# Designs tried in a protein design run: designed miniproteins, single chains, continued (5). Part 37

Each design is a single chain, and the fold is of that chain. pLDDT is the mean over its residues in the fold that is shown.

## One batch from the design tools (miniprotein)

Design m17257
Fold by ESMFold2-Fast:
Structure m17257 (fold): chain A 74 residues (1-74)
Amino acid sequence: KVEEAIKNLEKAIEALEKGDFDTARDYLTKAAVALKDHPEVFKKVFEALYAVNQGNRDEALKKAKEALEIAKSL
């Protein structure tokens, strides 16, 4: 579960770096589902999704990277 979420977060970050918001949204959504029982990291993934919906790539990258670091510590 957490390992799968880490892979989805890494793919979301890669998509965001390429400006592919649709792919990033898909991977962030998969990561959120996998992390639903971990509220702190789930919140960061949700904040990244919110930034994607606002078209704010820099904020989305920041929040996705924060989520990845928390997930790696689980």
Scores: mean pLDDT 83

Design m17258
Fold by ESMFold2-Fast:
Structure m17258 (fold): chain A 85 residues (1-85)
Amino acid sequence: PTPEQLDIEVEAALVIIRAAIVKLEASKITDPQKREEVLKLADEAIDLANEAARSTDPQKAHELLQKAREKVDEAGKLVDEALSE
């Protein structure tokens, strides 16, 4: 693999790890609707990161990684808001 492909794979793995942590934190959310929204966003981030890791197009991979990061950031924010309430 090229250095760029390896970097994409590492970034995708980090998003997947972050999303897994967010899913574990979601288990502490008492509101089932808020918990479901967090789980949905985390799962979407995992799917996008996996697509990026499988992409042979670096531009497409970077776009997928950006979307994956946005989803995991949204999920993390919702966890913080739910747990601070």
Scores: mean pLDDT 85

Design m17259
Fold by ESMFold2-Fast:
Structure m17259 (fold): chain A 85 residues (1-85)
Amino acid sequence: SHMEESRELAEEVAAYAQRAADELERLGERTGSEKVLEYARQLRTAAQSLRANPDLSLESVEGAREYVEKLAREGREIAAELEAA
C-alpha cells in the first residue's frame, strides 16, 4: 500500500533527521557555532513534523527526505570548515 510505504519511509527519514540533529548539536557545541546549532534545530523540527503527520503522501515524504539530507550535508560542511580553521 502507498500509505504503508510512505509511513515506513517517513519513520526512516525522521530517524535519520533525529540522528543528524544530535550529531550537529554536538558539533555546534564543540565549535561554538550558532549556525550549526540552527541546522540541528531545523533537523529536529523536521523529524517531529514527520512523526506528527503519519498520513503524508509518498511524494511529500520523498521531498522531506531531500530536505533533511540537504540540511545534514550543509550543517556538516559548515562544522568541518570551522574545525579546519
Scores: mean pLDDT 87

Design m17260
Fold by ESMFold2-Fast:
Structure m17260 (fold): chain A 75 residues (1-75)
Amino acid sequence: LSPEDQLLLQLAKLMLEYNLSEETQKALLAAVLRGIHRQDFALTLAEMRAILERTLPPEVAAEMVARLEELLAGV
């Protein structure tokens, strides 16, 4: 698998673990796809943080953002 394919698979797994709504999943996927196109994930992480902070309790959002940051660093 390419690094981008592995990122998308790990993102899907993470979204399932946190039981996110379809709308939240779609928004996170769109942010990641934009990051892949730009070859720059700094804005992607900021977008994902904003989405999660609006939809999840603060502690859960922070935990998921930390896991996403590690995931994006691997690409």
Scores: mean pLDDT 82

Design m17261
Fold by ESMFold2-Fast:
Structure m17261 (fold): chain A 55 residues (1-55)
Amino acid sequence: PPEKKELILKAFYQHKRSFSKTAKELGISRNKVKDIVNKWMEENKGLPPPLELLS
């Protein structure tokens, strides 16, 4: 579901862009985190990360 993607992105930025820490927190594969993050970055090419998700 879309909520899972958003949670992954939030955790990724909260963990200073760490795939391993994000994967551990959410109980998912590091590769899945990488795929979701890379897809989001590709879809938002040229845009900065959401301010709400940055520390």
Scores: mean pLDDT 71

Design m17262
Fold by ESMFold2-Fast:
Structure m17262 (fold): chain A 120 residues (1-120)
Amino acid sequence: KKKELMEIAKQAEEIAEEAQRLSDRMPSASAAEAKEMQKRVEELAERVSKLTKRARSLLKGSSSRGRSAVDALEVAAGLLRSAADLLAKDPLGSREQVSALLQAAADALETAARELRGVI
């Protein structure tokens, strides 16, 4: 359990770093770059959804920190899905909003990792 939770925390941090990098690139992205970034954001959303399912299973009946970790992962997954949807609809017009959503997703993932490390 502890080793698996630490692995989920590490993966959440890695996804947060990638989301932050995409957030930083987004305001200056070309249409072609925005399309590449959309695919990356969709992949990150899928990865976070899988981590959320694993964390929920491992933390079944857990403390408030365990619930906070799962909630933060769910928030991050939702933000990443929203960012991908906006990029699909309007890649160039949504860049600033998508950058903000990716930053919020990175923050939520860092919160999830911190809470996961606090669960023992």
Scores: mean pLDDT 86

Design m17263
Fold by ESMFold2-Fast:
Structure m17263 (fold): chain A 65 residues (1-65)
Amino acid sequence: FSQLTHDAEQTAKDARNFIRDTVKRQGLTLTPEAQEHLKKGEEAIIAGDLSTAGQHFQKALDAAR
């Protein structure tokens, strides 16, 4: 990922879709808590904070039942 700003929104969407697809394939539900972390993860990617984004995506997966 040599592109900084241009790909951030696409990266955020791809990460969101990956998490949602993973939860759906496991037969789990995205709880409101999981959805909030998913949203914060996307916002963190767009802001360029990949560390915070990773933490929120991990919490989103953990919050799925």
Scores: mean pLDDT 77

Design m17264
Fold by ESMFold2-Fast:
Structure m17264 (fold): chain A 89 residues (1-89)
Amino acid sequence: VVEEVKKLVKEAVELTKKGVEAVKAGDVETAAKLFKKAQELLDEAAELVRESGDEEARKVLEEGLAEIQAILKANEAALEAVLDKLPAA
């Protein structure tokens, strides 16, 4: 379980990084696909953690989620521009 969660989290982090690069390049469609796949992998990892009750697997997931959140926060201005929201500059 721990090794499976590590693999899923690592792949999700890499997909998130590629998604941010796609946003910066103006490739919104590719970015959306990459973010969706990253979320699917994180959901699978969360299910494995929930079903196993493995504390080490849970820590791996929490660390990976924190890394992804840090990546997204560091790039939030670029991500906000893509969403075409009322508060966007």
Scores: mean pLDDT 75

Design m17265
Fold by ESMFold2-Fast:
Structure m17265 (fold): chain A 99 residues (1-99)
Amino acid sequence: MAEENLKKARESLQAGKLDEAARYVEKAIDEADLPEDVKKSLRQAVEGARRSPVPEAQRALLEGVIKALEYYLKGDKEKAEESFQKGEREAVRAYLAAS
């Protein structure tokens, strides 16, 4: 179930294990019953997090994807999109603060 992988992703994120969190998010995306375009966008965000040199930016983006998936699984597309956009904004802010 996507929910189990999301729970593990959140636990890994709280423990500071960013790479492990990203792996569980990828599994949750694969298991989620979502349109291909949505899955592609979420996967691109996880890849962006993995490639970021700023841990705070990685955390913000992963948190945004996790919250978006949690809302998508509840059927709340609007809050899912808001959570994703917030994660992207916070990741950019963290990246700029580290520059």
Scores: mean pLDDT 85

Design m17266
Fold by ESMFold2-Fast:
Structure m17266 (fold): chain A 60 residues (1-60)
Amino acid sequence: MMTVREFVERFSKRMGWNAKVLAAGLEAAGVDLDADAAAHRERLLAALPPPHQAVAEELL
């Protein structure tokens, strides 16, 4: 099981983004970082611009 935190780290590393900033934004939106990333798939994808959603879908 991949957590939202692990997804954020992997995605941010692949995209060259700051994982802490993305994680803080998701937490502020009510996403539990220790929850299963697949369970939050739609919410995670909705937080990202469309060109980055394809990369996120590959990791989920």
Scores: mean pLDDT 76

Design m17267
Fold by ESMFold2-Fast:
Structure m17267 (fold): chain A 92 residues (1-92)
Amino acid sequence: MAPLPVSRVYHVSSVEDVEKAREELKKLIEELKKYNPDQVLSVAILVTNPDPEVRKKAQELRDELQEWIKKYAPENAKVMAILREISRERLL
């Protein structure tokens, strides 16, 4: 079967939420490396707390995720572009 697109939405309201999302995304990237590099990954990190520390950690996670994707799926540059849009459009 052709790999289906994987969509992940993370709601972060605390630094701990950011850390949890980081671990889950790291595992997901490892899975993509094992299965198929053509697999499209869509990630939205939605910051629900206006606290600047939470926003800073969410941005740090996005940067780390882009770096991880480059290591595990360098051919999938489209995935990195999606990560720049922290909030994904509601299914249009």
Scores: mean pLDDT 62

Design m17268
Fold by ESMFold2-Fast:
Structure m17268 (fold): chain A 87 residues (1-87)
Amino acid sequence: MSKEELRKELLELLDELISKETDPRIIAALEEIKYAVEKNLFSKEELEELKEKLKEIAATTDPAKRRDLVSEAAIFTLEALEKKAKE
């Protein structure tokens, strides 16, 4: 899969996840991740890892676990951005 195909797939998955959320804090975190994907701030490897994290969120039916997974994905996004800024 190309980097561009990965980005499109992740944006579609993020839009689906955002549409199903009612907690504004979770929505804000997902929108932040979406912004980073849209701005092409991730490497291909980071996009592949993010895809696995988003798939786990999508598969999770427990609201508390889903919140924790969204938090983990947001932290991953911030760490990727910090790494890119230091390089």
Scores: mean pLDDT 82

Design m17269
Fold by ESMFold2-Fast:
Structure m17269 (fold): chain A 65 residues (1-65)
Amino acid sequence: SMEEEEKLVKSALKGVKYGLDHYLRQGRPEEGRRLAEQVLESMKLTIKDEEKVRELEKEIEKLLG
């Protein structure tokens, strides 16, 4: 449902932010980038709302710089 997809997007973004910070603090930013890419790939397969996927992709791209 639309509500479930919204929750998935928010959870995915929160997880990416946490993972990127965690791996940066561990001196392994490349692992954080890989995690972010894997999350985005998984969300593209799961979420049917193309606009929500696009929003998530843009936010992740901003985080990756």
Scores: mean pLDDT 84

Design m17270
Fold by ESMFold2-Fast:
Structure m17270 (fold): chain A 73 residues (1-73)
Amino acid sequence: SAVELAAELTKLIAEYGASEEEVEELRALLARTRDPALRTALADAIRVAEENLGEASEEVKRKLEELRRAVEA
C-alpha cells in the first residue's frame, strides 16, 4: 500500500538521507492526498527528510518513485 511504501521510504531516508528536491516532491504528494493515514505517513517522511538533508541516494529515489506511482494510481 502507499502507506507501507511511505513508512519504508522514511526508514531509507533515515539511513541514506534525502535531497531538497525529494523533500519538495514529498510535500507535493502530501498536498494532493486526502487519506488521513497516508497524510500522517508522508508528514513523518518529510520531517525525517528535513532532519537528514544531504545528497539523494538511489535507494531513496527508487522508493519515492514507487510511492509516487502508488499515490497517483
Scores: mean pLDDT 86

Design m17271
Fold by ESMFold2-Fast:
Structure m17271 (fold): chain A 112 residues (1-112)
Amino acid sequence: MTPVEQRLARLYAELTRILQDLVEGKLSVEEALDRIHRILLEMTRAVEQLPPEKREEALRNLRDTVFAVVRTLLSLGAPEELIREKLDEVMAQASPEIREVLREAYEDALAA
């Protein structure tokens, strides 16, 4: 794995731990949202640094990850408006390709 791929793997592991801590009641929804926002920003930046041949898989993984995050937050009673606000902040700093992936993942999670 390249250093960027290793960084992405660490960010996914950190995000998984945050979601686990949130589900176990070790983190408030507000604290989890702040940490998730930071990690999603770092993940989008890392995906943008990947070569084209690795980018399609990374975008699919990012979509699945954001879907799971939004579904978990909604199931725990996080306000939809607050989730949208934090996701819009991530999308504002992302490339058009990543913005579309994030938007689709959010809309799919709301429809589920």
Scores: mean pLDDT 85

Design m17272
Fold by ESMFold2-Fast:
Structure m17272 (fold): chain A 94 residues (1-94)
Amino acid sequence: DAEIAELLARVYAESDEEERADVDAYLARVEEAIAAGADPALLRERTKVTLQVLLYVLKARKTGDPKYLEKAKALDEEYLKKYAELVEKLLAAA
């Protein structure tokens, strides 16, 4: 996915070594979830949102402008709301 590749490149450009390791660990967990039978399309959309959230956090750090942290929080919260029902269904199935 070209969009994920572009977002990832931008995240890595603004990240330190520890932050890059965290991103790599997250991507490895996504691959493990797909191997375990998770929907690749849903995980791709989640990965895009996660990378966009990280870009806002990194921009807040670089500029010192708290509005970017508010944007990161709003984007993350909005995405989580979309999957709240799915989480409940998974818990009910267990």
Scores: mean pLDDT 72

Design m17273
Fold by ESMFold2-Fast:
Structure m17273 (fold): chain A 75 residues (1-75)
Amino acid sequence: SSAVEALRKQIEERIAEAQRLVDEGRMSKQEAVQEVASFTARLLSEALAKGQISGSQAADIAEYTQELLRKLLER
């Protein structure tokens, strides 16, 4: 789905931005995780409300995002 691809790209871009801020010392890893999690929750909620994705697609994207955030926290 083009909608799923667009959502994944937005989340990946937000994670890349958060990682940059962490690398620059402008944000903690915990703050980065919290910001991306909040962004993703809002993004998926809006897409679901608009009927752009199914509940199972939203769950898959959320799980994918959690895996990326887990890697962000790894040392």
Scores: mean pLDDT 86

Design m17274
Fold by ESMFold2-Fast:
Structure m17274 (fold): chain A 91 residues (1-91)
Amino acid sequence: APRPLSDEERELLEQYKKRAEKRIENVEKHFDPETAKKLKELIEKSLEIRERMLRTDDPAEQQKLQDELAKIGNEGGKLESEALTRRRRAA
């Protein structure tokens, strides 16, 4: 059920948003446009999942969302590693 966030949960979400904005800036500066676009989409998905975790009181849904975050993290890590490997081979 979509319940309103507490003041503490709103502050935590604002921290997540600010961290996501900084990560997007870093990605756009350091990666090629195709990789940057994909990483930005994953960062945005992670933020949406974190907000959903704050709004749910169901432990089973929280676990499912945590598993989704882990999968997104793994996908992002692979994209970054592949981009760094391509750049290293081109240098």
Scores: mean pLDDT 82

Design m17275
Fold by ESMFold2-Fast:
Structure m17275 (fold): chain A 94 residues (1-94)
Amino acid sequence: SVDDAIAEIQALMTEIEEIMREEKVPGHERARFLFLFSEMLTAIRNGDIATALAIQEEMRALLEEVARKHKLPEEKVERLLALQDRIIAIVRAI
């Protein structure tokens, strides 16, 4: 169901936020990521999967920029991207 998909996406996003906090990503950059996430969930709830996927592309680009800017460890970058890829797979399956 869409509700089950949203619940799984929220759990994955919680892990992304925890990694960003642990790696000391600034609050304003995490806030931008969380804002995009809320917009993606709104698009999903409205059945606008094309917009949700476009927001995911923006979130992916932001995540890669943050990882480069703050020199995140390779292991943490790989985990963040794997979590992001799982979210994309769930959105595509809706």
Scores: mean pLDDT 89

Design m17276
Fold by ESMFold2-Fast:
Structure m17276 (fold): chain A 76 residues (1-76)
Amino acid sequence: MEAAREALERAREARRLAELLLLAGRAGQPEQDAAVQELLEQGLGHLQGEAGVAAVEELLAEARAAEEEARRAAAE
């Protein structure tokens, strides 16, 4: 049970970060400035723009892997 919960938390963290990077990369959107500020506060300012777009694909893959891990752990 705990292992499944921890894997789900990792998946949620990865998806949350991916969404934050996508928001920071959207030029002209009202949410962009707030997302950029949040990235800077988390020490992730270097992932803005094209670097952030590349990182999003990796984060979404990690989220899917963690979700599958949680499903397997829950089956035990």
Scores: mean pLDDT 71

Design m17277
Fold by ESMFold2-Fast:
Structure m17277 (fold): chain A 73 residues (1-73)
Amino acid sequence: NAELALEWLESLAPVASPATLARLAIEVLDWMRRQGLLSEEEAERAKARIEEAAARGDVAGILRTLREAVERA
């Protein structure tokens, strides 16, 4: 369940690196795409935004992007 995955990632945010959180968030987006919850284009755009946030060390940006994708599904 994407909501449970998001909750898990939010709990990891204080102890995980931005790179680790980005990798896990991208895995959730890929799972959602495979389930038909997101289009391929939506998943690709969200992944790009997560990668940009991770490059800046923006943990809040990673989680916000994933939350937005989950809420739209």
Scores: mean pLDDT 85

Design m17278
Fold by ESMFold2-Fast:
Parts: C-alpha cells; sequence; structure tokens
Structure m17278 (fold): chain A 105 residues (1-105)
C-alpha cells in the first residue's frame, strides 16, 4: 500500500498518529521546501540526527528543498521523523511538507 499526504506543523501530530497504526514501513519519504538554502541547512541539522538514528538519508538541494528517506522502519520511527520535520518547518518557515509512505508486506 502507498500513502501520499501533505502536512503542516498544525496537523503533524495527526499524521504521526496515523503512521503509528501502520506498523512496518518499507519506505517513508518527506520533502520539505524552505525560503532559502540557508534555512534548508538549518532544517537539515534538526532532521539529520533523527534520520541517522534509523539508518536514513537527508539531502539538502540547491533550491532550498530537503529530502528525507527512511527504509524498513516502524510507524513509531516514521512518526518521530514527522514530528522533527514539523519542528524544522515551524522554526525555518517551511512550506507544507509532502510525505510518501510505502507499507511493508
Amino acid sequence: MKIELEFTPENADEVAELLKKLGEIKRVRIELKFPTREQAIKAYKILKPVAEKYGGIVVVNDDGTVSVILENVTGEQAAELVRAAAKAMKEYGGEPARITVEVKN
């Protein structure tokens, strides 16, 4: 099953609770957009420790976009990433984030 959602800091907790119900996740990708590359780098510093804790990858792009990918994680671990992303969006002026979730069989 593949789920595609958008979230803001205001509804990030609702998305996190939804992810906790999924159990095993094959892949979760979050795309974040910030006003400048400088703000994206600050967001990267918040996201990197959470992503690396679960063997994930964080990429900062020249356009101020940050991409985060986790593979073979639990819904609880993906929920922690969503909350970290929401914090970065709130602090550094992120646009609504796009999240794509592939559920593990």
Scores: mean pLDDT 85

Design m17279
Fold by ESMFold2-Fast:
Structure m17279 (fold): chain A 78 residues (1-78)
Amino acid sequence: MEKLSEEEKEAALAHVKELARKLVELAKTMSEEEREKLIAGVERDIKEVEEAYKKTGDPVFKEIAEILRKTLEEIKKI
């Protein structure tokens, strides 16, 4: 229950990467105010995923957090 299968982990990582690309492209078309809201949302998601990693010890959550932090940096550069 607290550990994802390898297929679930791969699917989750693929989904997060796809979401990350979509968010960066979407952010480029957003106003500054909408981008600030998006940044706040991603920061909250990172914290939630880091909490999940601390609670479960599952390295997939650490990888997801790293993808989200990289996405956040890309959005902040717009």
Scores: mean pLDDT 80

Design m17280
Fold by ESMFold2-Fast:
Structure m17280 (fold): chain A 112 residues (1-112)
Amino acid sequence: VALSDEEIAAIREEAERHMAGEVGLSPEELEAVREVLLELADEREDEKTKKAVEEAVAWAEENGLSLREFVEKFAELMKEYYPENFPEWDDDMLYDAVLMILGMMAVRRKEA
């Protein structure tokens, strides 16, 4: 499914709001993030990534995390499992990850 230029622009604006940390993830949004990341992990047959997703989701649910804080927690867990392949994440890398997740969620909604 191809996203339109308007849909891409809307996703970028949403990513900027999530990067500001002003909006916590709703239970519905957290489940959508979980489903998207687990589907990606299944395509890679990566059990450690699945474990990192579930641990990050549980942490976010318990602590009311924003999408930015969720991605930061997920990156910490991934660095523990893959220290050579998962470097220290700067704000640009966090933004790219948030943008990717929101884009995948938008594609999934459009296909439903």
Scores: mean pLDDT 73

Design m17281
Fold by ESMFold2-Fast:
Structure m17281 (fold): chain A 91 residues (1-91)
Amino acid sequence: MLDEIREKLNEIGPKYEEFLQTEDEEKRKKLIDEIVEEFSKLGEELAETMREGLEELAKAHDLPAEKRLELVQEQVARLIETIEELVKKKE
């Protein structure tokens, strides 16, 4: 599971970077949907966590880089918690 998530992060990395850099609201929405669909293949809880985090980042588009970095760190921490919970539920 962790290796699969790492592969997905590498695969969607360019899309995530484009999402963070784009000024186009419609393009942001499309990238959110594409990223969420990739994580839905790993699990619905992961997809939901990613959608919520990406939508929060989209609303924070005009925030300073330091604040956006804090939000990214919070999203990564939440994603790790979701992964750990899914692993525990299997045993």
Scores: mean pLDDT 71

Design m17282
Fold by ESMFold2-Fast:
Order: C-alpha cells, then structure tokens, then sequence
Structure m17282 (fold): chain A 73 residues (1-73)
C-alpha cells in the first residue's frame, strides 16, 4: 500500500514521513493532471519520490539510471 511504501522511503533515507508524503503528493497530482491513470500515477509518483530522495543524498546520474533500468527489467 502507498502509506507502507512512503514509510519505507522515510526510514531508508532518514527523511520525515511528512516530507516524503509531500513530495509524493506533488508528483501524484502532476501525473494525474498530465492524464496518467491512477494506478500508473501512484507507481510513477513513488518512483519520482525515491529518485528525488536519492538526488538529495548525493546519488550520481549513473546510480539513478541504474535504478530506473531495474524498474523496466
């Protein structure tokens, strides 16, 4: 469920749940406005939140690309 995934991101990155949820809510709203169906908007908003938190922790572009490649493999 979404809440469990966002709490896992909060714990993984050491970021408050409220911050993680705020990032997720922003991207979810943007994806829905762009015409994505709800299930895909949820999936991609979680991916976007994870990527943003990786960037904030200093992940390289190579690390981010490897992460994204795993979502399609």
Amino acid sequence: MVDAQLRALSQRYGVPYSTVRSIYNDYFARLQKAGFPKDKAVKYAIIATDVILMIQQGASSSDIQSYLDRWHS
Scores: mean pLDDT 80

Design m17283
Fold by ESMFold2-Fast:
Parts: C-alpha cells; structure tokens; sequence
Structure m17283 (fold): chain A 100 residues (1-100)
C-alpha cells in the first residue's frame, strides 16, 4: 500500500478535517469525507474501513437514544454501541500508526 510519512500524514489529516468542517456541518458526514480521503489519497483502506464502522455505530447509538432511556436494556445497548465505536476509532488510529 502507498503510505504517507507520519509527520506529513498528521499535517494532511488536519487539512482534510478542516476542509470537511468547512464543507459540511454534520460530524458524521465529515468523518465519512475523512475516510474517503484516507482510502483514495493516502492508500489507508483499513483505517478508512474502521472510521466508516465508527460512524455507523455512532449513528446506531443516536437512533437508540430516541427510544425510552428509562429502559435499562436500551441504556446498556447504547453504552455497548458507543464502546464499539470507540474501539473502531482506536483501530483506525492504530492502522494509521502502523502505516507510518
């Protein structure tokens, strides 16, 4: 795979994140734009896949929050999905670090 050196990768990611924020106020769509750039421009397909997974899980958590939060089972499912989203984000960061 084609990889960008770590210092250049950090600067590039900051620039892509700034462009995403300028173009779209939706944080999930911003993250999907970052994932596309990771895959298409940096060649970091695995990192992009983990970021897309984190976005899907974050959206699932938002849908679950529309249910009755007084239900302990609903709260446990929300917490589990958030935990999985954070794990996916950590795997994305690890994939970026491994490519550097």
Amino acid sequence: SVAVPAPEMEAWLIEVEEEARARDPDEHRQALMVARELEERAGLREAAEHLRRAVELAREAEELKKLDPSDPEVREKIEEVIRQALEAAARMAAAIAAAA
Scores: mean pLDDT 75

Design m17284
Fold by ESMFold2-Fast:
Structure m17284 (fold): chain A 78 residues (1-78)
Amino acid sequence: SGKKKYEEELKKGAEVSAELDKKIDELLPNASDEKKESILMKFTPKLGEILNSDEETQKKIWEEMEEELRKLAKEEKG
């Protein structure tokens, strides 16, 4: 039924959002709350792409987001 599919999609969406939030906190622990929220908002469309992509494409999107977060973390140190 459509109800189970919707619940699975909501759960997956919550999991990918939590994973992104965790990565931001790990890589940018000294960034302001406003900056962390701005970064989270910037990547929100990519979370939608992950939810509609195959496993291989999801991994690539995560790798691209993590690389961007690592670059932002390096800029915070300079």
Scores: mean pLDDT 76

Design m17285
Fold by ESMFold2-Fast:
Structure m17285 (fold): chain A 66 residues (1-66)
Amino acid sequence: SKEKLIKLFEERLRKLKERGAPESVIAEVEKAIEELKNATPEQQTALAIRVIGLEIDLELERRRAA
């Protein structure tokens, strides 16, 4: 459901902030959460894919920097 997806993204956002993720990534996830509140099911899927992509890119960049 949309409500469960929003909670999941809020939890991920909290963890990203705790880890000191870039402000740009934090802002993008916050924007995705706001968009989710008014999203259709199709838009919810697109937003979920976008956030997952951002997290993957961030993790890959972190591993390359190590």
Scores: mean pLDDT 78

Design m17286
Fold by ESMFold2-Fast:
Structure m17286 (fold): chain A 76 residues (1-76)
Amino acid sequence: SLIEELRRQIEEIEKEIEELKKKGGPEVKIANLEAARGILEAAVDFEELLKKAKEEAKKNNRKLNADVLIEVAKKE
């Protein structure tokens, strides 16, 4: 799944960060990898939100739209 692929990429980036920290840098590369990890984590969170919104829409016989996404996000 897309979520599993994103989680694998996050894990790979985390391993690279730890290896660079053991070597004492470069700090700029560590910072860039941490930023990339944050973006991928946000993508996972959004995909999980979409999944919850789809389930809520189906349960209430609604189409998936921005209103359902906003409602689900507000309940978290």
Scores: mean pLDDT 83

Design m17287
Fold by ESMFold2-Fast:
Structure m17287 (fold): chain A 60 residues (1-60)
Amino acid sequence: LPKADDKADKAGAEAYTRAADAGASPEEQARAMGEGTLKGGASEEEARGNYLGALRSAQA
């Protein structure tokens, strides 16, 4: 979707992938996703949601 939320989610996913490719820990990968989402224009709650989702996926 060409919305600001879509842009933020894409920014988060790109930051996550970059951290994973760099060999970062699962926690660092999750943090990168959250920070990327926030920089992409999402709220702090949305960024936290993406962080927790990525962290949960890495720990499962």
Scores: mean pLDDT 75

Design m17288
Fold by ESMFold2-Fast:
Structure m17288 (fold): chain A 105 residues (1-105)
Amino acid sequence: NWEEYFKLGRQYEKEGKYELALEYYRKAILLLAEKIGASPEFIEAVRKGEFKEALRLLAEELARRRQLSPEQQQILYERLLSTESDVEAAFLLYNLLVLLLAERE
């Protein structure tokens, strides 16, 4: 259950246990990626812990699908460039995947 993994990740992040937070965020993201049919390149980036690269790949895919306005694309790229940690990148990535999954239902 991706929601349970994400909640555990958030709890560990608040406790300063960033390695555990990233492990559970990765588990949540991989389950969501399976549901949305994410690209093999995206799956590999997440497995390698390259969350900023995975976020970039997702942003490009959303742009291709025209699921983001130009303004939303600009905000996403600005956040991607300003993201200093993998934990922040993983958090943003999870939220974008949840939004994308919800729009498919």
Scores: mean pLDDT 76

Design m17289
Fold by ESMFold2-Fast:
Structure m17289 (fold): chain A 72 residues (1-72)
Amino acid sequence: SMEDMEKLRENMKKVAEKLGLSVDEVEDILVRAVLELGKEDQVKEIRELLLKGDIEGAVKKIKELMEELESL
């Protein structure tokens, strides 16, 4: 729905701010996690956390994906 899209955008901005990244940089991390690590289920879980407004949970999981991408 449009409400879900607006909520995702707002919460993605908050997550990006906490990570010291742009929204585009966070989206790139999520795309790379799917393509390079096969972490589709982790990315879906992050989306669910964003829809629930769990910013700290989303930040934690994105940091874990960033660490895995840096170890490639």
Scores: mean pLDDT 86

Design m17290
Fold by ESMFold2-Fast:
Structure m17290 (fold): chain A 80 residues (1-80)
Amino acid sequence: MEEEKKQLEDAIKRLNELVDYAKKNLSKETADKVIKLANEGIERAKKLYEQGKYREALKVLQETFDKILDIINEEIEKKK
C-alpha cells in the first residue's frame, strides 16, 4: 500500500540522516560501522518489503535505527 511504502521510505530517510550525522560528527571508525549497519539493514528491509512482509521490513529498520543510535551515543559519551 502507499502508506506502507511511505513508512519504509521515511524510515530509510531517518537512517540516512543518522549516517550523515556520524560522518560529520564522529570518528571514521564509528562512521564506517554506522554506514555498514545502515546499508545492511536497508538491504534486508527492502527484500522483506518486496516479499510483502511490510511489518518485518519496518521492524528491521527500527532495530537497525536503535543499534545505530546506541553506537552514536557510546561515541558521544566517550567524547565528553
Scores: mean pLDDT 81

